# Designed miniproteins, single chains, part 89

Each design is a single chain, and the fold is of that chain. pLDDT is the mean over its residues in the fold that is shown.

## One batch from the design tools (miniprotein)

Design m3080
Fold by ESMFold2-Fast:
Structure m3080 (fold): chain A 107 residues (1-107)
Amino acid sequence: MSLDEIKESIIKQFQIAKQNVEKLLPGTPYAEAFIQLLDETEKKVQAAKSREELIAVLRETMDRLQALRDAFVAEYSESNPQLALQFDSLISTLLMYYWEAIKELES
């Protein structure tokens, strides 16, 4: 797969993830932080000129997504365990997708 095809696939997943978080957590600081992170990452993905640059962008984004997930779960797991699980699932799905993209870029 070409670098451009991988970028297009990643950007498509950003749009899906943003729609899902807006439905799950409308108007919350966590939804705002998530959307901002993906918007920043989309710009970095588009600007990446090499496989190595794209891998670095994805790894940094994965670390930031994991931190956001952990913070949300810690805050909501006792007061709203269903919402905590739904947000964890949303981020974990995106992380799995990025891990697959990195493996493809390394091959």
Scores: mean pLDDT 86

Design m3081
Fold by ESMFold2-Fast:
Structure m3081 (fold): chain A 114 residues (1-114)
Amino acid sequence: SKLEEIEKIMSKENVTDDDIIELLKLLEDEDEEVRVAAARALGVLADKYPHAVPLLGRWLATRAHELSPEHLRLVLSNLLPHLSPEVLEEVLSYALPSLPEEHREIVEEVLAEV
């Protein structure tokens, strides 16, 4: 199952770029439970693995606008609380200039809840 794949990545001694990319794909999954689990996993891993930070920033900049407002809000609400302030600033400084106004407003709304 996709949830078992997420757990397998989280249990690895060394998480690779390919593992992070797999989790980023699961943020766009049709199953809400998978999206939530992947978002939480990425939040935790971004703080442990510096190489995950630019991958997350690129995903947010290039893919987030393809998501519905509801889908993006769900992902960010489960991702952003797990990021350290330093990682959060790095991800958002990269991604925010590339986001449409509506998607940028969702990021600001979620940040107000953290």
Scores: mean pLDDT 85

Design m3082
Fold by ESMFold2-Fast:
Structure m3082 (fold): chain A 79 residues (1-79)
Amino acid sequence: MAEELRKLAERLREAGAERGAEAAETAADLVQSGSPKTVQRVALHEAARVAREELPEAKDPEAVRESVEQIERMLRELQ
């Protein structure tokens, strides 16, 4: 999960979703450090929400949408 989140952060940054990328990196750090699942869920939810908000200004909106879908999949698996 942490490695996947870091790759998604890179993809989001390349797609123009800088804030979403930063939020995904934060989520990766919290997963890697073994933070409680409730904290991990909040971080994943924020990463997906922030990236989605950047969609209208993204260089590659499709890459942002696909990245959000992957983060939301991770959020579902964490429950």
Scores: mean pLDDT 84

Design m3083
Fold by ESMFold2-Fast:
Structure m3083 (fold): chain A 129 residues (1-129)
Amino acid sequence: MSEDIQKYISTLRSEEEAIEAVLQEIEVAELRVPALSELPDLSRVPWLADVVADPRSLGSIRRAIESGELRTLEELLAELERLRANLQTLLALTPSDSPVAQQARAGLAVLDALLELLRGIIEHLRQNS
């Protein structure tokens, strides 16, 4: 295994730990992760629900990278950025103490962690291409 591949694996591991920390924060806030599936447009990003339910589903992202599908990751990044903007708009229109606002904040935290993970992976792939 090359030194570059080892660095890449190390980066993925660190980002997975960051996602797990976000999921723990959602649990501490006593929010039900499955309730995120009730938010608009989540059906367009089914792997997000899978990652939130089981961080091991990050294997699907790893497989996409291993297949050389950088474009797929860039398309996923764009979809997540659109979803993030939609959730921010929803938060602006709802009372801050509502259950919907709490779920949207939890969703934004998960999306922010996933966006940082994807940006790191895309940047690493671009530098090693």
Scores: mean pLDDT 54

Design m3084
Fold by ESMFold2-Fast:
Structure m3084 (fold): chain A 70 residues (1-70)
Amino acid sequence: MIKDIKVGSKNLVRVYGEGFESEEDIKITLNGKELKIIRLEKDVVTALIPKGETGTITVEYKGEKKSLKI
């Protein structure tokens, strides 16, 4: 389950939730382009936002979808 999406310092996006099992189960995109996942934890996934990029972050996990505009 996806609970929240937060963008922090250093061009990182953190996806908060529960039951994150593998990188294959989660997709994080910015304007439809897949972001590099740099850390996968049971309740947090961290991905890198390319420097200078803005737009809509979309997270999909096992059919659940959430978006955040940055």
Scores: mean pLDDT 79

Design m3085
Fold by ESMFold2-Fast:
Structure m3085 (fold): chain A 78 residues (1-78)
Amino acid sequence: SMEQQRAQAEEYYVQGLEYFGQKKYDEALEKFKQALDLVPDHSATAYYLRLLLKEADLSEEQRKEIEELLARNRAARA
């Protein structure tokens, strides 16, 4: 159900936050991707993806991937 998918996305989001707090940015990104895969419009995950772009030393490939995820998230919320 959509309710179960949203609950699972929240769990992935929380795991992503834990990795983010530990400065494990690669693991944080993977968890945020899993959250958005289940709930594309998840606004809290999008917020932390923007923080990754500001705080993390990311490859250009990772930066591009995050920008594409954020674009899809904005489209899903429209």
Scores: mean pLDDT 86

Design m3086
Fold by ESMFold2-Fast:
Structure m3086 (fold): chain A 76 residues (1-76)
Amino acid sequence: DEREREWRQWRDELAETLDRLAEELEDPEDREALREIAQAVRDGDAERLERLAREHRGGIAALARVLAEALRRLER
């Protein structure tokens, strides 16, 4: 299925970008949170992203919420 391949490719590319951004962060807590978000994106796990949004605050929480919504909309 072309749509399923495109969705997996999008998730993989986004997760790779998030992992690279995490390496640039000085705060270890923010780095770990971004790595967890990246893994949840790679796995297509919107529920995990929603949980990460509840466990974190500020920009990390906002990013996790937006990505959870994006995954929900792209999932068939």
Scores: mean pLDDT 81

Design m3087
Fold by ESMFold2-Fast:
Structure m3087 (fold): chain A 74 residues (1-74)
Amino acid sequence: APSLEEVLEEWRAAAEEALAAGDLARARQMVDSGRTLAAILEEERPNNPVVQAFVARLREVIAELEARIAEQEA
């Protein structure tokens, strides 16, 4: 199974590919999916420090991608 870090990097790469292609709808879908995943993991695994660290990193990447989507929509 892939590590959480590998899952995050694959997700980030796919979101950046969507942004590079100008596919803002897909980029927004990916950000929304990332937010949903973060919320689920926080709810289901609040006592797992590895999952908590992953969620924190995921939220940082989500914030960066949301800013980039907003810039391209302006």
Scores: mean pLDDT 81

Design m3088
Fold by ESMFold2-Fast:
Structure m3088 (fold): chain A 77 residues (1-77)
Amino acid sequence: EEARKELLRFARNLLMLAFFLYPGDIEKMKEFLDEAIPLLRKKGKELGVSDEFIDEVIDFIKNTDPIEAYERILKEL
């Protein structure tokens, strides 16, 4: 459970970085996040998070608006 929260904090930090680098540019934020997917997977593996949960977080980031994704992750933390 703590490992899951650490992965969510990592995802939150990637979203915050996307907002900082590309303010107001949702397409550029999404491009950045797609490039960061291997980092999310690697972090999840290092933390010992299940492959199912890692895939769930990755699919969520890929298929959700970055601002909505940030808000929903904050509710889980």
Scores: mean pLDDT 86

Design m3089
Fold by ESMFold2-Fast:
Structure m3089 (fold): chain A 70 residues (1-70)
Amino acid sequence: SEQEELDKIAKANEAAVKATRDAVAQGLSDEEIFKRAVEAAKKYVDEKTAESIARALVLGLRDSEAVRAA
């Protein structure tokens, strides 16, 4: 069902967010943060969806840093 697909996307986002937080806490590069977020999300969704989730998270982090630096 559509709900089951949304549940998978929610789990992928949750896993990617956790991987992103852990990678940021370790001081990893944007490239490595992206890779870890993609790997976490791929447990639940396809590669393209996982890459989309990871890219949005990395961009969100950089935008937040730019606002704080300004």
Scores: mean pLDDT 82

Design m3090
Fold by ESMFold2-Fast:
Structure m3090 (fold): chain A 99 residues (1-99)
Amino acid sequence: MEEENIELAKEVVETLLEIAEKKGFDREEFKKKLKREVEEAAEELKKAGIKVTLEQERKGLEELLEALKAGNMGLVDVSEKEAYGAIFALHRYFEREEK
């Protein structure tokens, strides 16, 4: 389950970067900005005492990926509950990639 969530998070990040490139953004700059925003959001949610399950992380990623495939670019395009799951999942992916 956790490994499957990491793979799904990678797919979400790659999809975001592809869409950003098609819209004329620099891939590396966009990835750094995305990572920073996800890290800041995850820290704020943790300070607020918010916790999510691996199931909620997966659902958040699935909803975000559907939104991206529909032409939307961002966590604001999904519900707050799904956004929380996606944020924690993306944060876990970026932490694992830095190791």
Scores: mean pLDDT 76

Design m3091
Fold by ESMFold2-Fast:
Structure m3091 (fold): chain A 93 residues (1-93)
Amino acid sequence: MSISDPKLEREIGWAMVLMAASVLFRLDPNVSAAELVGAARAPEPSSRLDIRATVVGPGALERAKEIEKELQAIAKKALSHEPDASVRVTAVL
């Protein structure tokens, strides 16, 4: 017997994405998304998570794109039942 709550499964999936985002942004001092540390929230009602990342120094813009790619891969795996689930990282200077 498996207990499946689609709302809980969705929340867990997005929590996994947000946790991965907090780790990836923490590992790079030149790219930060402070809002993810204080308010991990599942996007509602849209299936898209928009992350605003502050970028400083050389290579930070490229690093922000790499983080976006990693998060999209995690979202695709964690939210396999939401084909419209996507992550977008917008770099802010």
Scores: mean pLDDT 67

Design m3092
Fold by ESMFold2-Fast:
Structure m3092 (fold): chain A 58 residues (1-58)
Amino acid sequence: GGILRNLQSLARRRWLEAARARGEEVSVDEVYERLKKNPIEASYEGFKLYAEELRKQR
């Protein structure tokens, strides 16, 4: 549905931002694969990592 699709897109973007902040290289395909398999769990994990990195940066 629309909500899930939007959540996946946002989670992917936030996940990539968090990984970059940590100096990690993560492939877009890897993030998509994880979101496709477990969209809710993967989205939550991505947002958690993003929030932690925001706290660490400043």
Scores: mean pLDDT 63

Design m3093
Fold by ESMFold2-Fast:
Structure m3093 (fold): chain A 73 residues (1-73)
Amino acid sequence: EELERRYREKREEMGEKSRQFIADANKELEEASKLSPEERKKRIQEVYWKEAEFTLELIKEYVGLQGEIREER
């Protein structure tokens, strides 16, 4: 069924992007732990802002897919 296929493909794509982003974020946070307290705070804030932006992008993609599917109904 096309509906199930579209959701599965989207979930797989989002899952792969999420895993890649998490790996990069964890690496940045680990590097930040070696910095001074001031620099560490800034680096952690930057990582969290990027995480928020990435999360919003994923939500928009998922909502977009739901919108397309609902338009078919």
Scores: mean pLDDT 76

Design m3094
Fold by ESMFold2-Fast:
Structure m3094 (fold): chain A 66 residues (1-66)
Amino acid sequence: MEEKTLKLSFLDKDGNEIEAEIKVKDGKVTSLKVDDRVTPEEAEKLRKTINKVIANGRAQRAELAA
């Protein structure tokens, strides 16, 4: 089945660029790899945002396939 790796860059509270690597399988986040500088709250927010983006992408594909 299809597994995709997404890379996101964002700035931490100190202005350092942090890269997050997210693995997605079957439209769900299976792995979230971030630097230890990312707070648990930021990691949770990222996971929710990515799941929302994936859900929107799947909805668009369903509309196009119809």
Scores: mean pLDDT 65

Design m3095
Fold by ESMFold2-Fast:
Structure m3095 (fold): chain A 73 residues (1-73)
Amino acid sequence: SELPGPGETLLEVTATKGDETYVERFRRPGYDPEALGLFVTQVVSRHDPDSVEVRIYVDGQLVHETTWTRPPR
């Protein structure tokens, strides 16, 4: 995969459910946290994962990384 160019944001969402891993990517110009959050929500709704790792790249540099894990029952 190509790295994002200057002024471009790449959101990479890695959703894990059991032994299955789903990687989805979302690119857009500039930084828009609401749009990025909506994309993460859509990935979670689609795959119903046990955990999600989110990585945000701006101008080809990793600027944010976070992990969400499903609360225990």
Scores: mean pLDDT 78

Design m3096
Fold by ESMFold2-Fast:
Formats: sequence, structure tokens, C-alpha cells
Structure m3096 (fold): chain A 97 residues (1-97)
Amino acid sequence: TDGERLDRIIDRALDILTQAQKDFPELAARFSALRSRLTAARGMPLGDRMDAVFDTLHDATALFSEYAIRTKDKTAALYAGELGALALDVAVQRLLS
């Protein structure tokens, strides 16, 4: 179902952000805030959950993209790519609902 697919995206994003904290401990507070937003989204109705998850993944993608451009860090660029792909998956689900 759309809800089950969305929950798998939330789980994957939480795993990615937890892993990213090991690579970028200086961004730990930013990652904690993003993880809290994703966890809160789990309790929302499906439509609100899709919007909250999309907005959070979009913000996470922007964070890593901006960091990668500023620092020239390729690992940050890879995290931006992974989170951006998840954001696109949510956007496609919204278009098909």
C-alpha cells in the first residue's frame, strides 16, 4: 500500500541520517531535528504524512547539497543523492494518489 511504501521510505531515511551523523558529527543537531520530523510524520494521516516526509527529505537533500558545494565533500554529495531519490519517490506517490 501507499502507507507501507511511505513507512519504508521513513525507515530508510532514518537509517541514512543515523549513518550520516557518524560521517558529519558537526551536523548532529541538524540531523536530530530531521529525524524528529520523520518520526512525528509516522503518526499523521497518509496525506499529511506524505507532505511532511517530502518536506523533511527536501530539507535534508538541500542541507547535504549546500554542504557538499561549500566543502567539496563527495560523501555529502552522495547522501544528498540518496535522500533526493527518496524525496522523488514520495513526490511520485503524491502524483499517483
Scores: mean pLDDT 89

Design m3097
Fold by ESMFold2-Fast:
Structure m3097 (fold): chain A 83 residues (1-83)
Amino acid sequence: MEEIKKKVKETLEEVAELLRKAAEAKTLEEALELVRKAFEKLKELAEEIGADNLVKAAEQLPEEVKRAEEAAEEAGENLKKLA
């Protein structure tokens, strides 16, 4: 579990960073590319470790999950502004 938890933490931090960049992007194309990269990382993680392990690790990483969720909301707002 420890290696899985570390991988989930690192991936959530990378996802949050990509989504934060999408929230600050100046063009729709750049914002969409960053959001797509974030989703690809989450998809690859889920395929690698399985949904059950991802859920268990996320429950132990509430701050990282919250940061990713907040970044996703801000990215969504910027996408609407740029569209």
Scores: mean pLDDT 83

Design m3098
Fold by ESMFold2-Fast:
Structure m3098 (fold): chain A 56 residues (1-56)
Amino acid sequence: RELSPVEKKRMDAALRLLQTTDLSVREVARRVGYSSIGTFTRDFTTKYGRPPSEFR
């Protein structure tokens, strides 16, 4: 599954938030514009090869 340029930018922002803050995965998803943590986790895993929880 190919991510759009907008989705790639959201994922870059999400990675930064995961590495620089103590926000939960749910809060990170919300901050970058996702209403579903499932969709966020899928898109993030597509870009980085592993789920957001493993980047904590």
Scores: mean pLDDT 79

Design m3099
Fold by ESMFold2-Fast:
Structure m3099 (fold): chain A 61 residues (1-61)
Amino acid sequence: MSLHSLLQEYVEAYKKRDIKKLNSVEDKLLNEFKLTYPELAKKRIKDFNMSLYEALVSLPE
């Protein structure tokens, strides 16, 4: 699974309020893409769309 795919699922799950999916995707982000999690945490995902979008755009390739 790619980072892009996981971030997209996270956004969709949040919009759908799918708590089980959110927990699953967060575990994947922490375990497989741990470098992304600190950036998301630092931005304090108040507006998940903004924080996730910025994190995705800031990632090099």
Scores: mean pLDDT 57

Design m3100
Fold by ESMFold2-Fast:
Structure m3100 (fold): chain A 62 residues (1-62)
Amino acid sequence: MGVLAGIPGASREQAEALAREIERATGAETTVVGDDLVGARGADPEVARRIAAERGGTAGET
């Protein structure tokens, strides 16, 4: 399963930090899409959603 996560109004640096946290917590491969979206293949959606929420963002299953 895949997850897409983002922080509204995020900088590229904030998106990269979000990607790294999801990767560490879930072991999933992450990719930053544009400047504010993070794709994570094989991530646990609940864990990704929690991490994104802590940074003022959201995450959902794809």
Scores: mean pLDDT 78

Design m3101
Fold by ESMFold2-Fast:
Structure m3101 (fold): chain A 89 residues (1-89)
Amino acid sequence: DDAKKKKEMIEQIKKEREEIEKNYPEYVPIADMFLDLVENSTLEELEAVSARLAGKVDPSVKESPRLEELLKKAEEILELQKKYQEKEE
């Protein structure tokens, strides 16, 4: 059941967010953005975004406006994660 898988993903992200808030509070905004993305997207949309970010989809495939919006949001989250990871050198 896709709804069950999505619920399990959200619960896992919430647990990770609690640990981040306790140990790495500077990462909380990134965790919140990721949680918001997952909560407000279907499992199909999340899989489509994930596949594109992993380079598994031909760039010539026409994106829906909704998928373009989700991709931009996901790329912003990844850029912020990269910036904070570089700070921990």
Scores: mean pLDDT 73

Design m3102
Fold by ESMFold2-Fast:
Structure m3102 (fold): chain A 59 residues (1-59)
Amino acid sequence: ALLLDRAAEAILAQSKSRENLELAKKLFLQAAVAYDDLGNHHGYFLSRMRAVEVEKMLK
């Protein structure tokens, strides 16, 4: 969960290329699923919101 969020942020910090944006979105969505499995609703919504922000950058 937290590690996936960190990995996504690190990828975005290196480059905001289309490929890196798509990878970061995928990692934030995976983090959201992991938080949901743990019952962490706050982490779920936060990670999902970050994925939406990255998706807006792709469009």
Scores: mean pLDDT 77

Design m3103
Fold by ESMFold2-Fast:
Structure m3103 (fold): chain A 93 residues (1-93)
Amino acid sequence: NPYLEKAIEALKNKDYDTAIKYAEQALAVDPDNLEARAVLSLAYALKGKFDEAKRILDEVLERHPTPEARVLVEGVRPFLFIFPDDKVLGYKK
């Protein structure tokens, strides 16, 4: 899937908007593409859209309750753990 490859390359280049675009195109071609959903979630997390990222990871596990899906989710989850809150992060300590 050339869109998935482009999405992964965009993530490596920290071009999260391009990664989201290509991950969505990969999902338009193959809605069950587990890796495309993981890339989409990671791109949203790295853009600071953690609610969207969490929702996509939950969808991955719901659609694909498999060890493969779990491994991909756990690979992305550390980015959400750095910002482990559904609350607005605008408050200073």
Scores: mean pLDDT 70

Design m3104
Fold by ESMFold2-Fast:
Structure m3104 (fold): chain A 75 residues (1-75)
Amino acid sequence: AEEAAKALIKAGLEKGVAAAQAAARRTGSGGALAAWNALHDSKLRGLDEETAFKEVANALRQGGEEGARAALEAV
């Protein structure tokens, strides 16, 4: 979960969180969308990278490792 959360944060910074959210919606994975929504919300609230990491990791824990994989594949 921790490695997946770090990879998602990096991908979101490189590809843009909004584009990644759109891609995640196309996968049909609720876990993938939840993870990208958590990252997007963290950016809107101006959270630091460590706090954003914790929130994304929590969303991935709720969506499972399959959700994390689908979120990474969407980017």
Scores: mean pLDDT 61

Design m3105
Fold by ESMFold2-Fast:
Structure m3105 (fold): chain A 96 residues (1-96)
Amino acid sequence: SVIDDIDRSRFLRSLVDTARQIVNTQDPQQRQQIITQTGTQVAKRTGVSVQDAMIRVGGLLDTMSRSLRQNSNSPDSQQRADDLSTASRQVRQYAS
């Protein structure tokens, strides 16, 4: 539905913002809290375990990074893609 499409678009945008927040957070404990909070929110939305949600988030961030690199050559888009890729790796560390 149109509402589901809007909710998905808003969710994906929130993941881009979360990725930037993760990358810009220097304290490992605060970074872990952001990652686990994101996983918990996705788990509640999708009805899966937090572990499964974190695996899905990591995969989605990686997919978004790759898509952005393929679709834009601007410096801003490359930086955003780098943030998404870095956040994907960090999320996957906590999902293991």
Scores: mean pLDDT 80

Design m3106
Fold by ESMFold2-Fast:
Structure m3106 (fold): chain A 98 residues (1-98)
Amino acid sequence: DELKLARDLQAQGALGQGNVAFKRGDYESAIFYYETAISINPDSDITSYAYRNLGLAYFKMGDYESSISYFQQSLSLNPNNTDSRTNLDQARSELAGR
C-alpha cells in the first residue's frame, strides 16, 4: 500500500523531529511531535516507538502517571520492546517513591 508507505515515512519524520526536541530538553515540543507521529496512523512498530518516546518525555517532566500509561501502550503494541519494560519499571519506582 503506497499510502501506508507515505504515512510511515511521514510518521518517522515527525518521530525524528520529536527526538531532536527531546535531545534539546524541549519535552513539550517532543510530546507534540510524538503525538503527531501516532496521529498519522503508521505501522504498529512506529506507533510503539512513539509511545515509548512519549513515556520518556513525560518521565523527564516528572509526570510518572502519564509515563507509565504510555510505556504500557508501547508494550501492548510491541511486547518485545525491552526498553519500554525497563522504562516502565523505573517510572513505577519513581511514582512509588513520591
Scores: mean pLDDT 84

Design m3107
Fold by ESMFold2-Fast:
Structure m3107 (fold): chain A 58 residues (1-58)
Amino acid sequence: SAAEQALREELVALAEKSLTPRALAVFREHLDEHGASSPSAVAAAAIRAIGVQIDEER
């Protein structure tokens, strides 16, 4: 839906400010696979991306 697409774009824009390019790519990929229509799907995308970023900081 247009609302889901708008939410996805906003979430990606916010994530881009905080995540590395690799972590952002993982975040985008998860949202592409599972959508942005449920809070649990968005939370899972964020958790996965943060995990990638933590690994990169080592």
Scores: mean pLDDT 78

Design m3108
Fold by ESMFold2-Fast:
Structure m3108 (fold): chain A 73 residues (1-73)
Amino acid sequence: MMTTEEKILQKIIQQLQELQEQVKESNPALAEQAQTAIEETQEDLSELPNKSTEEQIGIVLAAIGDLEDLRLQ
């Protein structure tokens, strides 16, 4: 059974993957930034079980911020 934080990070990874595919031809630089964010978020997801609840929330909020920043470009 996945935690709420793990589920949110998985959704963020999916949305980053969709963004990367959408912009890969029109904005290759943004596509590369999205790919980096995917890799970093996947690493965070793998480490979540070793983090405190407060740290997990911090990771989720940071990932949401990164996704929103990329979407506004």
Scores: mean pLDDT 83

Design m3109
Fold by ESMFold2-Fast:
Structure m3109 (fold): chain A 100 residues (1-100)
Amino acid sequence: SAVEEEVARLRAEAERLWAEFRASTDPSEQVSLLVELIAVYQRAVDLLLRAGRLDEAREVLEWALEVLREASKSPNPAVRQLAEEAIRGFEARLAELEAA
């Protein structure tokens, strides 16, 4: 389906952005890449929720949390702050889905 194709594309983009983030040694580039990665995860979750694919939305949220927890270990304080804020947001969204 068009939803499955778009989610697969967003997943591939997230994997690419995470690889670029891990390879980056520039603090400003790390922040920009993490912002893009968070936005890709949010788009995938929103798309799946609109399509009624709740289990797949939970899976994306759980994968995003795994990645963000690794990013929160960064020596870059701006990356850590951004990751911690995103973790709180995604944990809240996951809790809402589990309560539904």
Scores: mean pLDDT 90

Design m3110
Fold by ESMFold2-Fast:
Structure m3110 (fold): chain A 94 residues (1-94)
Amino acid sequence: SMEIEEIVAKLEEIVKKYAKPEYVEKLLELAERARNSKSLEEFVQWMLVLLSELAANSKDPELSKKIAEALEKAIKAPSVEEAFKIIKEFVKSM
């Protein structure tokens, strides 16, 4: 999906800009796992892992807080489709 690729590409740029240097490679590997997902559920699962690791290893405390808030909303979402929507809108807002 072009939309999946756009979300992943934008998040890779955020990782390169805001992640602590020693974690950039690991976080980009998680982004690649998300890109190679075979289902929406698998994509959402890898995106939640990536966002959690980015929140823990970001140079920007305000970004970490915003990611944590988005993660809480996505985890509490009633469906995979709603979780995907929350993740998509959050990444687009960054």
Scores: mean pLDDT 88

Design m3111
Fold by ESMFold2-Fast:
Structure m3111 (fold): chain A 90 residues (1-90)
Amino acid sequence: MPSVEEVEEEFLQLVQEIDKFLEENREIVANMSPEQQAELQKLLKEMQEIVAEFLEKKRAGTLTSEEGLEMLKRLKELFEKIKEIIEKAK
């Protein structure tokens, strides 16, 4: 099982990758249908909640490797769904 520090590093790298992907696809997102934008906003909200929980637990020193891995897995799954929506809009 990876250490808490390794999970934290991978999580932060993934957040940076997601931010870059969204920035690179900003014009595509702006031209999506209202229904597609609503679905994307749902996924972005879920992602923001996971990121906020991760950062709060990290700050409090309560983050475990198991919790961090589960949150990282959820973040990866949400990112894949976001990519699918954006790719379909191209």
Scores: mean pLDDT 84

Design m3112
Fold by ESMFold2-Fast:
Structure m3112 (fold): chain A 83 residues (1-83)
Amino acid sequence: PSEEQIQYDIDLSLVLMEIAVERIRKKKPVGDYDEEIVQRGIEKLRELNMPEGAAIFEEELAKDPEKAYELAVERLNKRLKEL
C-alpha cells in the first residue's frame, strides 16, 4: 500500500475509535452498523483534511452501506495487526 493509503487507514481507524468511545460513554451499542456513526466518520475525515478519503468512503457507502462499514472495520483490524 502507498504511504497515503496507510495514513488514510490510520486516520479512519482513529476516527472510528473516537466514535466508539463516545458511544460507550452514551451507553449505546458498539460494533453494529449505525448510520450516525458512519456520518460522523465522514465529517471527522473532512475535519482531518482527508477530503479524498471522505469521498472514497461516501462512494463505498452509496453502493452498499453494510459492506462499506465492514471494509472500514477490516481496514482498522489490519492496521492494528501491523502496529
Scores: mean pLDDT 59

Design m3113
Fold by ESMFold2-Fast:
Structure m3113 (fold): chain A 120 residues (1-120)
Amino acid sequence: SEEDKELEEVINEVEGIIEGEKELIEKIKNNAPKEVIKQELNRQAEHEKKVIEKLKELIAKSKNEEAKKALEELLELEQKYYDWLNDPAIDSASREELIAKHEEYIKEYEEIRKKLKEIL
């Protein structure tokens, strides 16, 4: 169905977010300059903003209650991550703190990705 295709697109978006977060962790571990890390964090924030808007539209259109619930859980995670990326405190975060926080978000995204795949 069209809704199944849209859900597959959301799963692909989540996989892209996980990959991007893993790539950022590797850059931090390989001593990337703070300027490069800041640019990647800003890029992630802009991407999350677009994903949030798309999720709100999909939730509003959803006719499947199980899919809608999973999308709402993903929206809450996306909003939490976006808020953290835009928190002024992030500019003062250590490399170790950035790695730990991204590893926590990766785990949360992996759990939601699993739920979304089970709905398909």
Scores: mean pLDDT 87

Design m3114
Fold by ESMFold2-Fast:
Structure m3114 (fold): chain A 59 residues (1-59)
Amino acid sequence: GPLTGRTKAALAGRELGLSDIEIQKVIEILEKKGYTPEELARLTDEQVRALIEEAKKEL
């Protein structure tokens, strides 16, 4: 469900050294690009991590 996708993004963000505020901003960036929590839940942890690494460049 939506919470699972947000959990995956939060875990990947923490592993990459992002703060809670930065994780929230990265999730907002991904949602604007069409990666909803439901879409993130369908992706592998590696795919979510790659999206977080790309989105954090916009912080």
Scores: mean pLDDT 82

